# Ledger of designs, part 46: designed miniproteins, single chains, continued (3)

Each design is a single chain, and the fold is of that chain. pLDDT is the mean over its residues in the fold that is shown.

## One batch from the design tools (miniprotein)

Design m9574
Fold by ESMFold2-Fast:
Structure m9574 (fold): chain A 103 residues (1-103)
Amino acid sequence: SMELLKKALELAKKAAELLKEAVKVSGLPVTTEIGLILRVIGILLDLELAVEKGDIEGAIKAVQELIKLGQDILKRTKDPRAKKLAQKAIKLAQEALKLLKEA
């Protein structure tokens, strides 16, 4: 379903924005912060291209990478604000993954 793909993309975009916020308040080194933000952007581009092509498997892979990135941020940060943002992002990305598997 194209509607499920678009809804999954919307949830993944919200998750990505929360991950960028988590990184900004993470207390991690600036170079690490830049690298993590660039990875979020790259994953979103991969996801958007997969959705445009109707590539469900590619979209699933991109959302799984977003979940793994959120988990990495959660492990590395000591800041409780960053942890809450990353955890919320992971939940949204998991919801997106469920929709993609139903598409």
Scores: mean pLDDT 88

Design m9575
Fold by ESMFold2-Fast:
Structure m9575 (fold): chain A 72 residues (1-72)
Amino acid sequence: WQEVLELAGEAARHLTPEGQEALKEGLVRAGQALSQGNVEAAKQALLDGLDRARPHATPEGQELLEEIKKLI
């Protein structure tokens, strides 16, 4: 999870405001699910956020989003 947050922070620098909001919403939902012990809901929330952010990312941002997907 720590590595996911670090990569997400780096990826956000390569996203438009719309992409940043999509990623932020996914991370917030994932963090909330993790706090409730629901790992499956956390993974799904993060995947949804990453998929929504992808079309708003530079090529470098897209590579970082794919690296986050490999961690979950």
Scores: mean pLDDT 81

Design m9576
Fold by ESMFold2-Fast:
Structure m9576 (fold): chain A 72 residues (1-72)
Amino acid sequence: SLEEKLLEHFKGLAETMVAKSKTASPEEREELIKRFEEAYKQVLEWAEKNNFSQSVIEELKRIYEEALAAMK
């Protein structure tokens, strides 16, 4: 489904951001976090505009928060 594709896409992005953060300098990590936050905001706005279920919105937030914690 479209919801499954969005979640898989965002999970892939989150994994990539975490992986990149492991070898990044402090300054590069700050930039990665900023870019990831922008990507999350865009995905969340798109999902809300398309009336995705609350469970999908909550799962996107969970993926984002877990990845963000791993990047710190």
Scores: mean pLDDT 87

Design m9577
Fold by ESMFold2-Fast:
Structure m9577 (fold): chain A 68 residues (1-68)
Amino acid sequence: SEEEIKELEKKIEELAKEGQEELDALYRELLARGATPEAIEEFKRRAGEILRKVGEEVEELKKKIEEL
């Protein structure tokens, strides 16, 4: 139904927003630490993990929308 599609689209938008907020928080932490090589490595690792998880969840929701 159109309502189910809207609900799934809202979840995609919420996941993207939450992912952006987590990335922003990590970036602020990186800057607060003075962007040392160790802090940059930790940022890249954690940012990559967030992007992968959000990407996988978004693709799952998109697939569900296509099945409706």
Scores: mean pLDDT 84

Design m9578
Fold by ESMFold2-Fast:
Structure m9578 (fold): chain A 64 residues (1-64)
Amino acid sequence: SEKEQLLKEMEELVAQFNAEAEAMMAQIAATTDPAEKAKLIAELQAKMREVQQQLQELVEQIQK
């Protein structure tokens, strides 16, 4: 069913994001330069917003 397909896409997006976020957070923790740290934080925040928007789109399709 369409709902099962959308749930699978959500799981895949979350799994991919978790792996990327873990790597980015490790980089942020290891970075001592304030400017580079701020850039990495901004990149992580942008990624979080992108994934959140994609998840919201999928949830809206499930709720239809």
Scores: mean pLDDT 84

Design m9579
Fold by ESMFold2-Fast:
Structure m9579 (fold): chain A 76 residues (1-76)
Amino acid sequence: MVEEEEKLLEKMKEAALAGDLEAAKKYLEELYEKFREEAVEELMRELGLSRAEAQALVDRGFEALEEQIRKLVEAA
């Protein structure tokens, strides 16, 4: 659900801004576990991607988010 996803994103951002890399990574992992499949299905439907292509795109997105979290924590 969008609301639950947004709540996890907010907690992840708060942890990252507080310099808590472990908490930020925990929320990112929870977001990945709960919403990866939903994101894959959405990309397949919206962009006409194969499951493998959608999975690769979602995985790249989460890798980019982890990198941004690391940068935010290092800047805190």
Scores: mean pLDDT 78

Design m9580
Fold by ESMFold2-Fast:
Structure m9580 (fold): chain A 64 residues (1-64)
Amino acid sequence: IDEEEVREALALMRESVLLLSGIDPEVARETAELKVLKGLSPDEVKEALVSRGVDPSVAEEAAA
């Protein structure tokens, strides 16, 4: 199994879940990249999103 294909699939799944939860498409895509492709923890993802200008409440919801 190609590990790159698995990561891409997981990133798409995470993005889809966040979109269904009403998260902004840009934030959903960034969260999927940070969490799945870069392997950051939820706390690290939240901090990274806030650093990129995402509202803290939205960052908390997306990172969870």
Scores: mean pLDDT 77

Design m9581
Fold by ESMFold2-Fast:
Structure m9581 (fold): chain A 77 residues (1-77)
Amino acid sequence: MKTASDIYKELRKVLEPFLLEKGVSETQVRLAIAAIADEITRKGSLTEEEIVKILMDAGLSEEVAREAARKIVEYLK
């Protein structure tokens, strides 16, 4: 089974360049990706709206959170 660390590394490759391009700080990127990786590990799967909520709770704007959530859903296919 994939660990939270494995999911974190995979999501970081997809999301870190995107979030940095949107002006999100490196610290905020790490917090957001860690939150998503942890929830996927705990629940097995997340809906797009659950991802948006987690990202906004991590301090991302709604627009950036929705764009990131789309990328995460695409990756999880």
Scores: mean pLDDT 81

Design m9582
Fold by ESMFold2-Fast:
Structure m9582 (fold): chain A 78 residues (1-78)
Amino acid sequence: VLPLPKEVVEWIEKKTEEIIELIFKDEKKAEEEWEKLKQILEQGRKQIPEEGKESFEKLVEEAEKRYEEAKKEAEKKA
């Protein structure tokens, strides 16, 4: 079984963190960057080996959860 490359996992996590930070600085820019990340994740989903799909989906779900939580928190402070 080929796991997801560590660099891919780290890139997704880092990009998610950058977008979360951006939500508190420039919400519109954060939404644009999130949309781009979603497109990248959708393309990646089609290329993931079957054995890696569960790990990939967990990464996507975690990123989506973190983004939504940060967005809700930013809206309360706006």
Scores: mean pLDDT 77

Design m9583
Fold by ESMFold2-Fast:
Structure m9583 (fold): chain A 65 residues (1-65)
Amino acid sequence: SEKDQVLQQLEALLQQGSQEITELNEKGSPISDLQKKLEELRAQLDALVEKYPFLKEKVDAFLAV
């Protein structure tokens, strides 16, 4: 279903974003680079939630950590 495909796309985006943040942290990147990456991820997640409001719960859960 479309809902399942969108949920899978969100899961992939969250995993990719988490991996990129981990790699920046492991590489000893400046805090500013980590913050910029987090802001970019938040913007992408906000755009997805605007288009697919049912994703909000899962996105909020991920961002709460």
Scores: mean pLDDT 78

Design m9584
Fold by ESMFold2-Fast:
Order: sequence, then C-alpha cells, then structure tokens
Structure m9584 (fold): chain A 105 residues (1-105)
Amino acid sequence: SEEVRQKELELLDKVMEIVEEVYKKLFPDSKVPIETIIVNGSMTVSREEAMKFLEELDKRLKEEFGISLPQSFIDEVASKEEVNLGVVLQEAMSHVQQQIRERLG
C-alpha cells in the first residue's frame, strides 16, 4: 500500500493546486496564502463568496478527477450567512481525500 499512499499524496497535491488557483481567482487582492487560511481557519466570508468558491472547486474537481463535493455539504454551507473559509476548505479536503482513498483502495 506504499504505492497507493504515494498516489494519494500526488492526487492531493494536484487538488491543492486547484484550491490555490480558485483562491487567487476569487480573492485576487488577498495577500494571505491559502495554506495559512486552511491551517489557521481565520478568513470569514459571506455565503455568496463561499458558494462561488465551492461551485468553482466542484467544477474543477469534476473536470480533472471525476470527483464531486457532497450536496449535503454544499447545502450546509449555503444555510449560513457567513462562514470561515478555512473551516469550509478543511471539510471540502476531507471529503475529497475520502473519495480518493475509496477509489485507490
């Protein structure tokens, strides 16, 4: 399973590149690195901003990996007026990692 682990890490690195691209596209004026936001969970955004992020991320994940974010997760984010983007992205990455693991064994 070492080969499976390496493949998982390679796919997660590519997913993080997509997250960084979406972040730079939607928050071009931000000087805070996306890794700092994910680790520290310190960026509050509106529902509308979070939904745009998740829609773009979901689209890119579907196009490149055939992976989609759970509708229940998207609906939960949509139920809030404001969210912490770092927390949202931690949860999104957990869903992506689980789907990658299920596909690789």
Scores: mean pLDDT 85

Design m9585
Fold by ESMFold2-Fast:
Structure m9585 (fold): chain A 88 residues (1-88)
Amino acid sequence: MAAEKIEKLLVEAVEERAARNPETPEEVLERAREEARELGRNFEKIVEEAEKTEGLSLEELIERAREEAARGNEHARVMLEMLEILKE
């Protein structure tokens, strides 16, 4: 069920961004939604691979995402929310 929650979170983030930027072309929004769904579906596997490859725990991945999000990186902010869903 984590994948479903993450997919919904990512799609919602795209919709919120679109609402803030109404001039964004529909084609760009459609691509972002497709990328969001694909990322959400595969996110748990991506995190498991990163944990094995980098030797990082889920908690350490969360801390890295938090640091990047604090710098204004919107991608990292969404990543942080996804990682927190996996931790639950």
Scores: mean pLDDT 76

Design m9586
Fold by ESMFold2-Fast:
Structure m9586 (fold): chain A 119 residues (1-119)
Amino acid sequence: KKEEFIEVLKAGFERLLAELDAAIARYQGTNPKFAELLRKLRELLEQGYKEILEAINSGDYDKAIEILKKLREEVEKLFEEGLAQATDPAVRDSLRALRDSVLNFLDLAIEMIEELKKE
């Protein structure tokens, strides 16, 4: 179950990073400030993934949950800052969709690690 969870975690983070890379490429020429926010989000998720994976591999599931909770708070703050600055409705809709995708995945990851702790 641990190896299966690691594969799900990896697939989820890789999907989110690919979605962010596509959005960065789309907005880099038309909205460079939005592209910059997406790059900050990408770096935050990439670093968080590495730290979570290290904690899981060491068997420290409590630490992995704490890292995920902190990552969720930092991600939510970045999206709130982005939404406060965005005036283009299409950018706002894109930002809300990305926020929901990221936060839902992080919430799922927390739930899955809580299940691993019971094994």
Scores: mean pLDDT 84

Design m9587
Fold by ESMFold2-Fast:
Structure m9587 (fold): chain A 97 residues (1-97)
Amino acid sequence: LKELYEKIVELEDELRELLKKIGPVLEAEVNLGLARIHLGLAKLLGLDLELLLKAVEALLKAAEVLAKNPKAKEEAEKLIKELKELIEELKKLIEEE
């Protein structure tokens, strides 16, 4: 669980760095903000899996918005793939309870 949390934080940081390269995109910034809120709440609740899932889903939406920019497309598509894999992993962990 801690390793999954750390991976999600790493992907948030990568998306924020990508956003800095292309300039302000309101839809991406809103979804990154939502991801941060869910990550903070998950951490406070002992790494709640449902809140971690909501954070990753928000990061995916941010990445999809950034992928529309040609300058960010390749890196954003790579992040989309990693985020989709994390969503599937988190869903499996929730179902195994």
Scores: mean pLDDT 85

Design m9588
Fold by ESMFold2-Fast:
Structure m9588 (fold): chain A 70 residues (1-70)
Amino acid sequence: DQAFLDKVKEIADGVSKVMKEHKSLKKDDALSSALQSVDGLTQKMGGSQQLKQQAKDYVKKTVEKTEKEL
């Protein structure tokens, strides 16, 4: 569980960094890509519906926070 959440944090931090470095990148595209990465991670590592939801919520909150900072 914790290893999965650590990888989710890496995905969220990565998308936040890309958004800050590439201001022309559409936020919806960045979010979509990050959510696909979360889906791929859950498929590879296995995960409950609850764990997937927590991961997606974390990524969405990180993207929203980054958007407000831009």
Scores: mean pLDDT 78

Design m9589
Fold by ESMFold2-Fast:
Order: C-alpha cells, then structure tokens, then sequence
Structure m9589 (fold): chain A 84 residues (1-84)
C-alpha cells in the first residue's frame, strides 16, 4: 500500500542518515503516524520480508532490494503524472 511504501522509504532514509537500524519512535516521527500504527505497519512489513528487526536492539532495517521492489508501482505513477 501507499502507507507501507511511505514507512519503507522513511526507514531507508533514516538508515542512510544514522548508519544504523531505526526504532518505532523514529519512524513515527518521520512519517507523522502514531507509534501504535507505526508498530503495526512495521510488523506487517517484517512478515512480508521487506524489513528485518534486530532481536537484540529492537531496531528495524530495510531488506536489501525491498525498497526498490516496493517503489516500482510508485515510480510508474510518478512517470504517468509527469507525462500528463
């Protein structure tokens, strides 16, 4: 979904800036979602294999290639919008 893509993008951007995995709170702050909604979305993304959680730290990371795969429908929307 668009919301899952938004969360996945936020994780990827935060990981790039911090050099580490991200907490539920950091994703919630970046997306403007509640912590409970963010936690539920992260659990769903983990079940889909798009993010992984470090069991020792509780931090989430994007699975390599997952962000690019999730971006394909959104990239196609942006191309159509630019050509309209």
Amino acid sequence: SERQLEVLKAIAELEKKTGRGVSVREVAEATGLSQSNTSALLDELERKGLVSRNRKTGLYSVVPGAYAAAMLPEAMKKVREALA
Scores: mean pLDDT 74

Design m9590
Fold by ESMFold2-Fast:
Structure m9590 (fold): chain A 59 residues (1-59)
Amino acid sequence: SVEEALRRAREVIREHPELPDMDTLLQQYVKAKREGDREKAERYLRLAMASVVQEREAG
């Protein structure tokens, strides 16, 4: 399921690379992961995934 969510998030970002919000969230995730802040990384990843879900629900 995590793999499925990650794939979907990547698809949306690829389609809208000019969207700063989602791109910024992923950049923060990568940063937190490199810093060893697992909790922060998980939060940013969840926010990015929520963005995908929110877009689908907004329709």
Scores: mean pLDDT 64

Design m9591
Fold by ESMFold2-Fast:
Structure m9591 (fold): chain A 62 residues (1-62)
Amino acid sequence: GIELSPEGGRKIHEALVKEYGVSPEQAEKAIVMAVTSGDLRRAAELAGVSQEAFSKLLKEYG
């Protein structure tokens, strides 16, 4: 799993929805996948974004 603060998780969710056009449900599933498994590739696939984009958000807000 990945440690993510509640504030960091909220900001990643907001960025996925507002900047990447991800549905709130997909954004939530992607964050849960990242936090519970640490599988960034799967998390990015669930959000419908690149692994690079997802990793950048984790670096900025994680």
Scores: mean pLDDT 83

Design m9592
Fold by ESMFold2-Fast:
Structure m9592 (fold): chain A 98 residues (1-98)
Amino acid sequence: SELEEEILEYLLKILDAVNKNTPASEEELEAAREKARELARELTEILEDPNTPEEVKEEARLAVEMAKLMAEYAKKGIDAVKAKMDEVAAELEKKKAE
């Protein structure tokens, strides 16, 4: 699936940025890659299944857009990714607190 490959590429770009800042062992890095593959597969299944409720698809779409955004910031280094994650987390908490 092209969508699964796209999502996986975003997750692997994020992982690469994290590993460049804090080098992991080969075992830890392979475990993280496996988790990325599992997440990409699950998100793809949710988005491509016509029986998935629209609310669940909306959450999955948001997760993919977030991964894409984080992957774009990963090119600027892990501190840029962390700053963007904190910004998004703060905005979501503000929206929930109302």
Scores: mean pLDDT 80

Design m9593
Fold by ESMFold2-Fast:
Structure m9593 (fold): chain A 56 residues (1-56)
Amino acid sequence: MSVLEELLKKTAEANGVSPEEAIAAARNPDPAQRAADGLKLGVSGEGLETFHKIFG
């Protein structure tokens, strides 16, 4: 598991979101939906987009 994946999971848990939901949001192919989900998860747009680029 990458450091970036662990950071995403920890951020999701801190904001009351499941790690599975956070990973699903990062893997969503729709950039508008990822932006909306990123705000809900409390992650920076850069973090979520970097995760999407690496993991699809």
Scores: mean pLDDT 68

Design m9594
Fold by ESMFold2-Fast:
Order: sequence, then C-alpha cells, then structure tokens
Structure m9594 (fold): chain A 79 residues (1-79)
Amino acid sequence: AAAQLAEFERRLAELEAERERALAAGDWEAAARALEEGARLVEELARSGLLSPEEQEGALRTAEALRREAARYRALAAA
C-alpha cells in the first residue's frame, strides 16, 4: 500500500526529471513521451485500488492534463 504508492511517486519523479532534461535540450518529442508515460502511470495508479474514489477521480483528471500538454509539445515539435 504505502510502499507501492511511494514507488509510483518515485517513477513519476524520474519521468518529470526526464521531461525537464528534454525541455532543456529543446527536444519536444522526448518531453511529450515523458508526459505520455506519466499519464499512463497515473492511470495505472487510479486503477490500482490504492486510492479513494475522490483521489481516483483526481488522478484521472491529472492524466488528462498530462496528455493535453504532451499534445502541445508534439505540435511544437511538428512546427
């Protein structure tokens, strides 16, 4: 439970660091991929049974926001 949640948080932090590194390098595609992986992990957390129904709803909204930001980065890469 708590240890499994901490593992999700650790993996998300690693993806956030990857995103920051990609943005510093001007690599919009790599930044988009990091956000898409983050959204997938948040969706997995929402389905894990570790969250209350309210927290699950919040997690799904967060995943949607990450996917929208990834789409913006992909648009920047394509421009």
Scores: mean pLDDT 85

Design m9595
Fold by ESMFold2-Fast:
Structure m9595 (fold): chain A 70 residues (1-70)
Amino acid sequence: MAEKVLEALVEHARRHGPPEIAAKAEQAYADYKAGKLTPEQAVMRITKALLEGASDEDIDAALLEAERVA
């Protein structure tokens, strides 16, 4: 069910993404639940926000964090 996929994406963004990206993902999910977006449109908006949050700089920072704890 698309709603469960959307919920998982929002939870991922909330737990692992920057607060701005988490807020955008939550807004897309809220718009979907309000009937303003189709499931596909909501997935695309959340994915785009996550890709913006997962810039090369963010990926490099995550790799440095992983190296620090490893």
Scores: mean pLDDT 68

Design m9596
Fold by ESMFold2-Fast:
Structure m9596 (fold): chain A 80 residues (1-80)
Amino acid sequence: MPTPEEIAQKVIDIIEENKDNPELGLKLSIKYLQEQLPEYAEEITKLANELYSKRPKTAEGARISILETLNETMRKLSAE
């Protein structure tokens, strides 16, 4: 399975490829995360609902939001 770093890089790539449509980039990134991290599906769904409500206006904003939430989710689930 891909590492968290590889997943983060792929998310960046998806958002960058869709920089002219940040909403589409965000949607595709969330779909990718759900496919790669099925154990975290509920957290990713919660993230999707929150990010869709905020409607990121830029690819940079979408990238930061997804990566920060991915890192926080992975950290919480790895914490003892």
Scores: mean pLDDT 68

Design m9597
Fold by ESMFold2-Fast:
Structure m9597 (fold): chain A 80 residues (1-80)
Amino acid sequence: MSPKEKLEKIKKETLEKVKKLKEQKAPVQEMVDVVYEGIEKMEEIGEKENIPKEELRKFVEEFKEEVTPLIDEATELNLA
């Protein structure tokens, strides 16, 4: 598996966990914790696979942009 494929796998698994928590109406904090755990795993892969720091930062930022709408929607549902 290429370094990029390893990052994509962690991203996919993290997004899947967040979606399941959202469906279960779990606390927003639990979803946020899963997101931070996912980012930590991505950074660990980056270090082990010698991924350029700038490339890793862009990947993490893209992941944050994809996951933020899920967290925002869950937050709005808790305020309604």
Scores: mean pLDDT 80

Design m9598
Fold by ESMFold2-Fast:
Structure m9598 (fold): chain A 83 residues (1-83)
Amino acid sequence: SLEEEVAAYIRALLAGDKETALKHWLRLWITYPEKREELLRFQVELAREFPNKKPSEIDRDKLIELAAKVFGLDVERLRELVD
């Protein structure tokens, strides 16, 4: 599902696993073409809200909240899936 793939992407970002994060980003891009604008906006919002931070340096809850907001997902459900 979209929620599971976003959660997997967030887990990889938090772990600093760039290769795994890229795999999940590409799966999101290919599998959910209707969410491509949101996927690009997520990168823009990350840079805007957390300037000079790598994703692995961002607080877990804040990163989950931003992803839920951008992708229009339930925050508590996304938090459960990232755990």
Scores: mean pLDDT 84

Design m9599
Fold by ESMFold2-Fast:
Structure m9599 (fold): chain A 86 residues (1-86)
Amino acid sequence: EKEEMLEAIKRMLAKIPEAEARLAANPTATEEERTLFELLKELVRKAAENGDLAEAFRELAKKARELGFEELAKEAEAAAKELEKM
């Protein structure tokens, strides 16, 4: 299951630069959008340290979708499902 976990983390990390680019392209981004991005970075970091990745990614997916980051939310949901499969 380590390989599945690493793959989920890789997919998530790949989406961070994409989210950064989206935020940079919108200079009027709200505080909520800024908060989501910071939360994303912290959740990915903590999830990598803590073995409970599925819950972290589910929470991230919910928050990302709420703020309109659909691609990020999709990847986070996929990662959570892979991790729960174990």
Scores: mean pLDDT 64

Design m9600
Fold by ESMFold2-Fast:
Structure m9600 (fold): chain A 77 residues (1-77)
Amino acid sequence: MYDPGTIDAEVEGSLHVMAATIYLKMGDKEGAIEHYREAVRHYRRAAELAERAGDLDTAARFRDAARRAEERIRELE
């Protein structure tokens, strides 16, 4: 299992995606975009840490999560 820093980054990323979803349901597009940007930062950090730990499959999943958040930002802009 990867280190606590990777877990913390993954949890932060997931929390920001949940917050963005709530803001979208409330009609707050700007709030949603800000939380998706935070999610991208945390997922990219998680991917870096997973890659350094040799967990390439987990790193790829985090990069995919970051890309999906970036796609959501583009859809909302």
Scores: mean pLDDT 83

Design m9601
Fold by ESMFold2-Fast:
Structure m9601 (fold): chain A 99 residues (1-99)
Amino acid sequence: MMLDPFEFLDVLGEVTVENPQYSEAARTAVFGPSDEQAAALAAAGIEVESLNDLIFDNKIKNYEEALEALRRALIAYTNSEELAKEFVELLEKKIKEKL
């Protein structure tokens, strides 16, 4: 089974429902930060495109690129490599179960 970037978003949704502690970070990575969060990040010199923007702009071609983009966004928005690693590993496990 080949997983395209849009199917990746469906799996991401399943993982966030199963792991609600990651839901806000995942939402921010997919849809971008709130206006207040975006202003704070811009003031800190942090700029990251949302997963939706990257997918719709055809900058992500496969689920592996989507996983890397998600990891980078999670690190940028949460400043936690551990949270990003744990969430990406959960998502990758779910993807492998569907392949």
Scores: mean pLDDT 73

Design m9602
Fold by ESMFold2-Fast:
Structure m9602 (fold): chain A 71 residues (1-71)
Amino acid sequence: SLLDQLLDFLDTSLEHAEKEQDPEVAEQYVDGARFVYNRYRPSLSPEDQQLLEQRLQEFEERAKRLIKESE
């Protein structure tokens, strides 16, 4: 399903962000994940939007902590 593909994409993108030593590159992975979500959001049911948004917010917070700790 589209939801499953987007969840896998978010998971993979944030694993890449977590493995990056460069905060600027990590930010690019997070921005890319948000961009893809925003692009496909209108094609998702309200329930799927809620689930994906919640997971994206959790992953964005994780990436923010990683970027902040690298300063």
Scores: mean pLDDT 75

Design m9603
Fold by ESMFold2-Fast:
Formats: sequence, C-alpha cells, structure tokens
Structure m9603 (fold): chain A 77 residues (1-77)
Amino acid sequence: GPEEIPEEEEPALVEEIKRLAEELVPEVAEYLKKNKLSQQEAMDDLAAELRARYEDSLERGILASAMALALKKAYEE
C-alpha cells in the first residue's frame, strides 16, 4: 500500500525506548553524581561506550536513544 515508515522510530520501538529510559534514570543519576559530569560530557562518554560494547547498529540506536532520554531526565531533576 502507499504507506511510509514513520520519520521517528516505529511506535513499538518508541515505547521500548521510553520504558528503558525510565528504568535507567536512577542508574544514570547515580553515574552523574559519582563522575561529576555535565550532561554533554556524559552523552559523549555514553556514545563511545555503546560503540565499543554493541556491534548491532539497531541495538546501539535503541540503547543510545534510551540513555540520552534518561540522561536528560536525570540531569533536569
């Protein structure tokens, strides 16, 4: 049919990303406190770590999005 993929991630993936982000918020908040990092520094460190640990690009994308959202929420608390 004349259907196109969403501009953002698929709805199921978006829900999974949000759920993972909520689960990660406490852990990320503790990481920020221990390392005294700015939000930007934490995001840069996270991007490097995910590239090192995960070879699958989709899995990395999901985790990166979830962690970025968790970092934003934790930093803004």
Scores: mean pLDDT 65

Design m9604
Fold by ESMFold2-Fast:
Structure m9604 (fold): chain A 104 residues (1-104)
Amino acid sequence: MPSPVEQLEQLLRNIEDLLDELVAAVKAGDERKATIILAALTVTISGIEFLLKYDPSISEEQRREYIERLIALLERAKEALADDPDMVRLLNSHINRLKELMEE
């Protein structure tokens, strides 16, 4: 069975792919595709948060590393979409929730 670390690495790869697709969809004006990708992104982030919060094999150092990596991916997407205030707001909501998780 994949370890929690292997699951987190796969989920982070999924986030990177989803964020790249989101940027492309928004720049193309494909609102339907952007909405579907945002829903998938939210579910995938929730899966990462669940593993980081509840898996006892994840160390505090690993938890911080994975949260920081996820925030960095979201910040990069936010920079690429800086001209879209609604997308910036949505991405900031995810970033702020992850920062709160890091303080717990």
Scores: mean pLDDT 86

Design m9605
Fold by ESMFold2-Fast:
Structure m9605 (fold): chain A 67 residues (1-67)
Amino acid sequence: SETELLRQIAVREAEELIAKAREAGLSEEDIQRLEDLLRQIKEATTAEEVKALGRELGALGRELGLR
């Protein structure tokens, strides 16, 4: 389904950002913010929810200097 394909992409992006955050030595609080978004992406039930969470993930990645 579109939802599952979008989820797979967003999960991968979240995991890559978490890895970058750990390598960059970001705070546990900031890493937890990324982990919370990853959990929400995994729990999302619609393509629209996954897209919205993917946008939030991108914004957080930019805020944290990871992208």
Scores: mean pLDDT 88

Design m9606
Fold by ESMFold2-Fast:
Structure m9606 (fold): chain A 87 residues (1-87)
Amino acid sequence: MIDLSDYSEEAKIIALILNGEEPKPKTLELQKFADEMKGKSKEEIVKLAIKRFVEEIPDPATQERRLAELKKVLKDVGYEDLLPLLE
């Protein structure tokens, strides 16, 4: 089982979906985010995560932190082969 305690709520959703587990979104916004990723390929999930979790954030320092968190998620779930999508 993945230890999700250090992840943001969005990163938990990404990690759970990539790991084939059902996410438990706490808000309607997080539910919509989870629903957008369901049924997609792992590559499409990562691209959607880059757009919604990183690029749509107006603060550059927050974007950098979220990009680093997304890289950690991909390593932790065993999809390191998808790291080039973040570069």
Scores: mean pLDDT 78

Design m9607
Fold by ESMFold2-Fast:
Structure m9607 (fold): chain A 70 residues (1-70)
Amino acid sequence: MAGEYAEKARQAWADGRLDEAHEYAKKMHEIGFNIKDAEKFPKIPAERTTVTVDADGRLVARSEPVPAPA
């Protein structure tokens, strides 16, 4: 399942196992699946991180801090 590969890629990436994370990202790319909704990943505590797969099958992470109340 594409969602399973996405979760495994995120876990491996978070654990610093980049080779394994890239392998799962490549499988997601082969299926034509990209992470478009952060809800597919477990919650990120302090930052909103969106993980996508670029054209080369690499994981691209974009983190944005939660804005503080004015």
Scores: mean pLDDT 56

Design m9608
Fold by ESMFold2-Fast:
Structure m9608 (fold): chain A 92 residues (1-92)
Amino acid sequence: SLKEKVIKKIEELLEEIRPKIDKKYHEEFDENAKALLEALRNEDWKTIEESKKKLLEIAKETLPEEEYQKFSLELEILLGIYLIVRGVERVT
């Protein structure tokens, strides 16, 4: 489904950014990445918002400003596409 393809793109973005995150945050990053991906599958809006916020906080603390800005923009774009795709799949 289109929803699964968008979730896979979000997973790939998180996997790409992970090596650039400071090792001390890897466990917390991994936990919040897993929580976000599961919440996207289950349409758990509260967990999507909470895990997104935490991932962005970790990225801001560990990444150079330019890489943080790119990551945050790409994540927001993919989440926006996710919302559109979810809406379209319910229009029959």
Scores: mean pLDDT 85

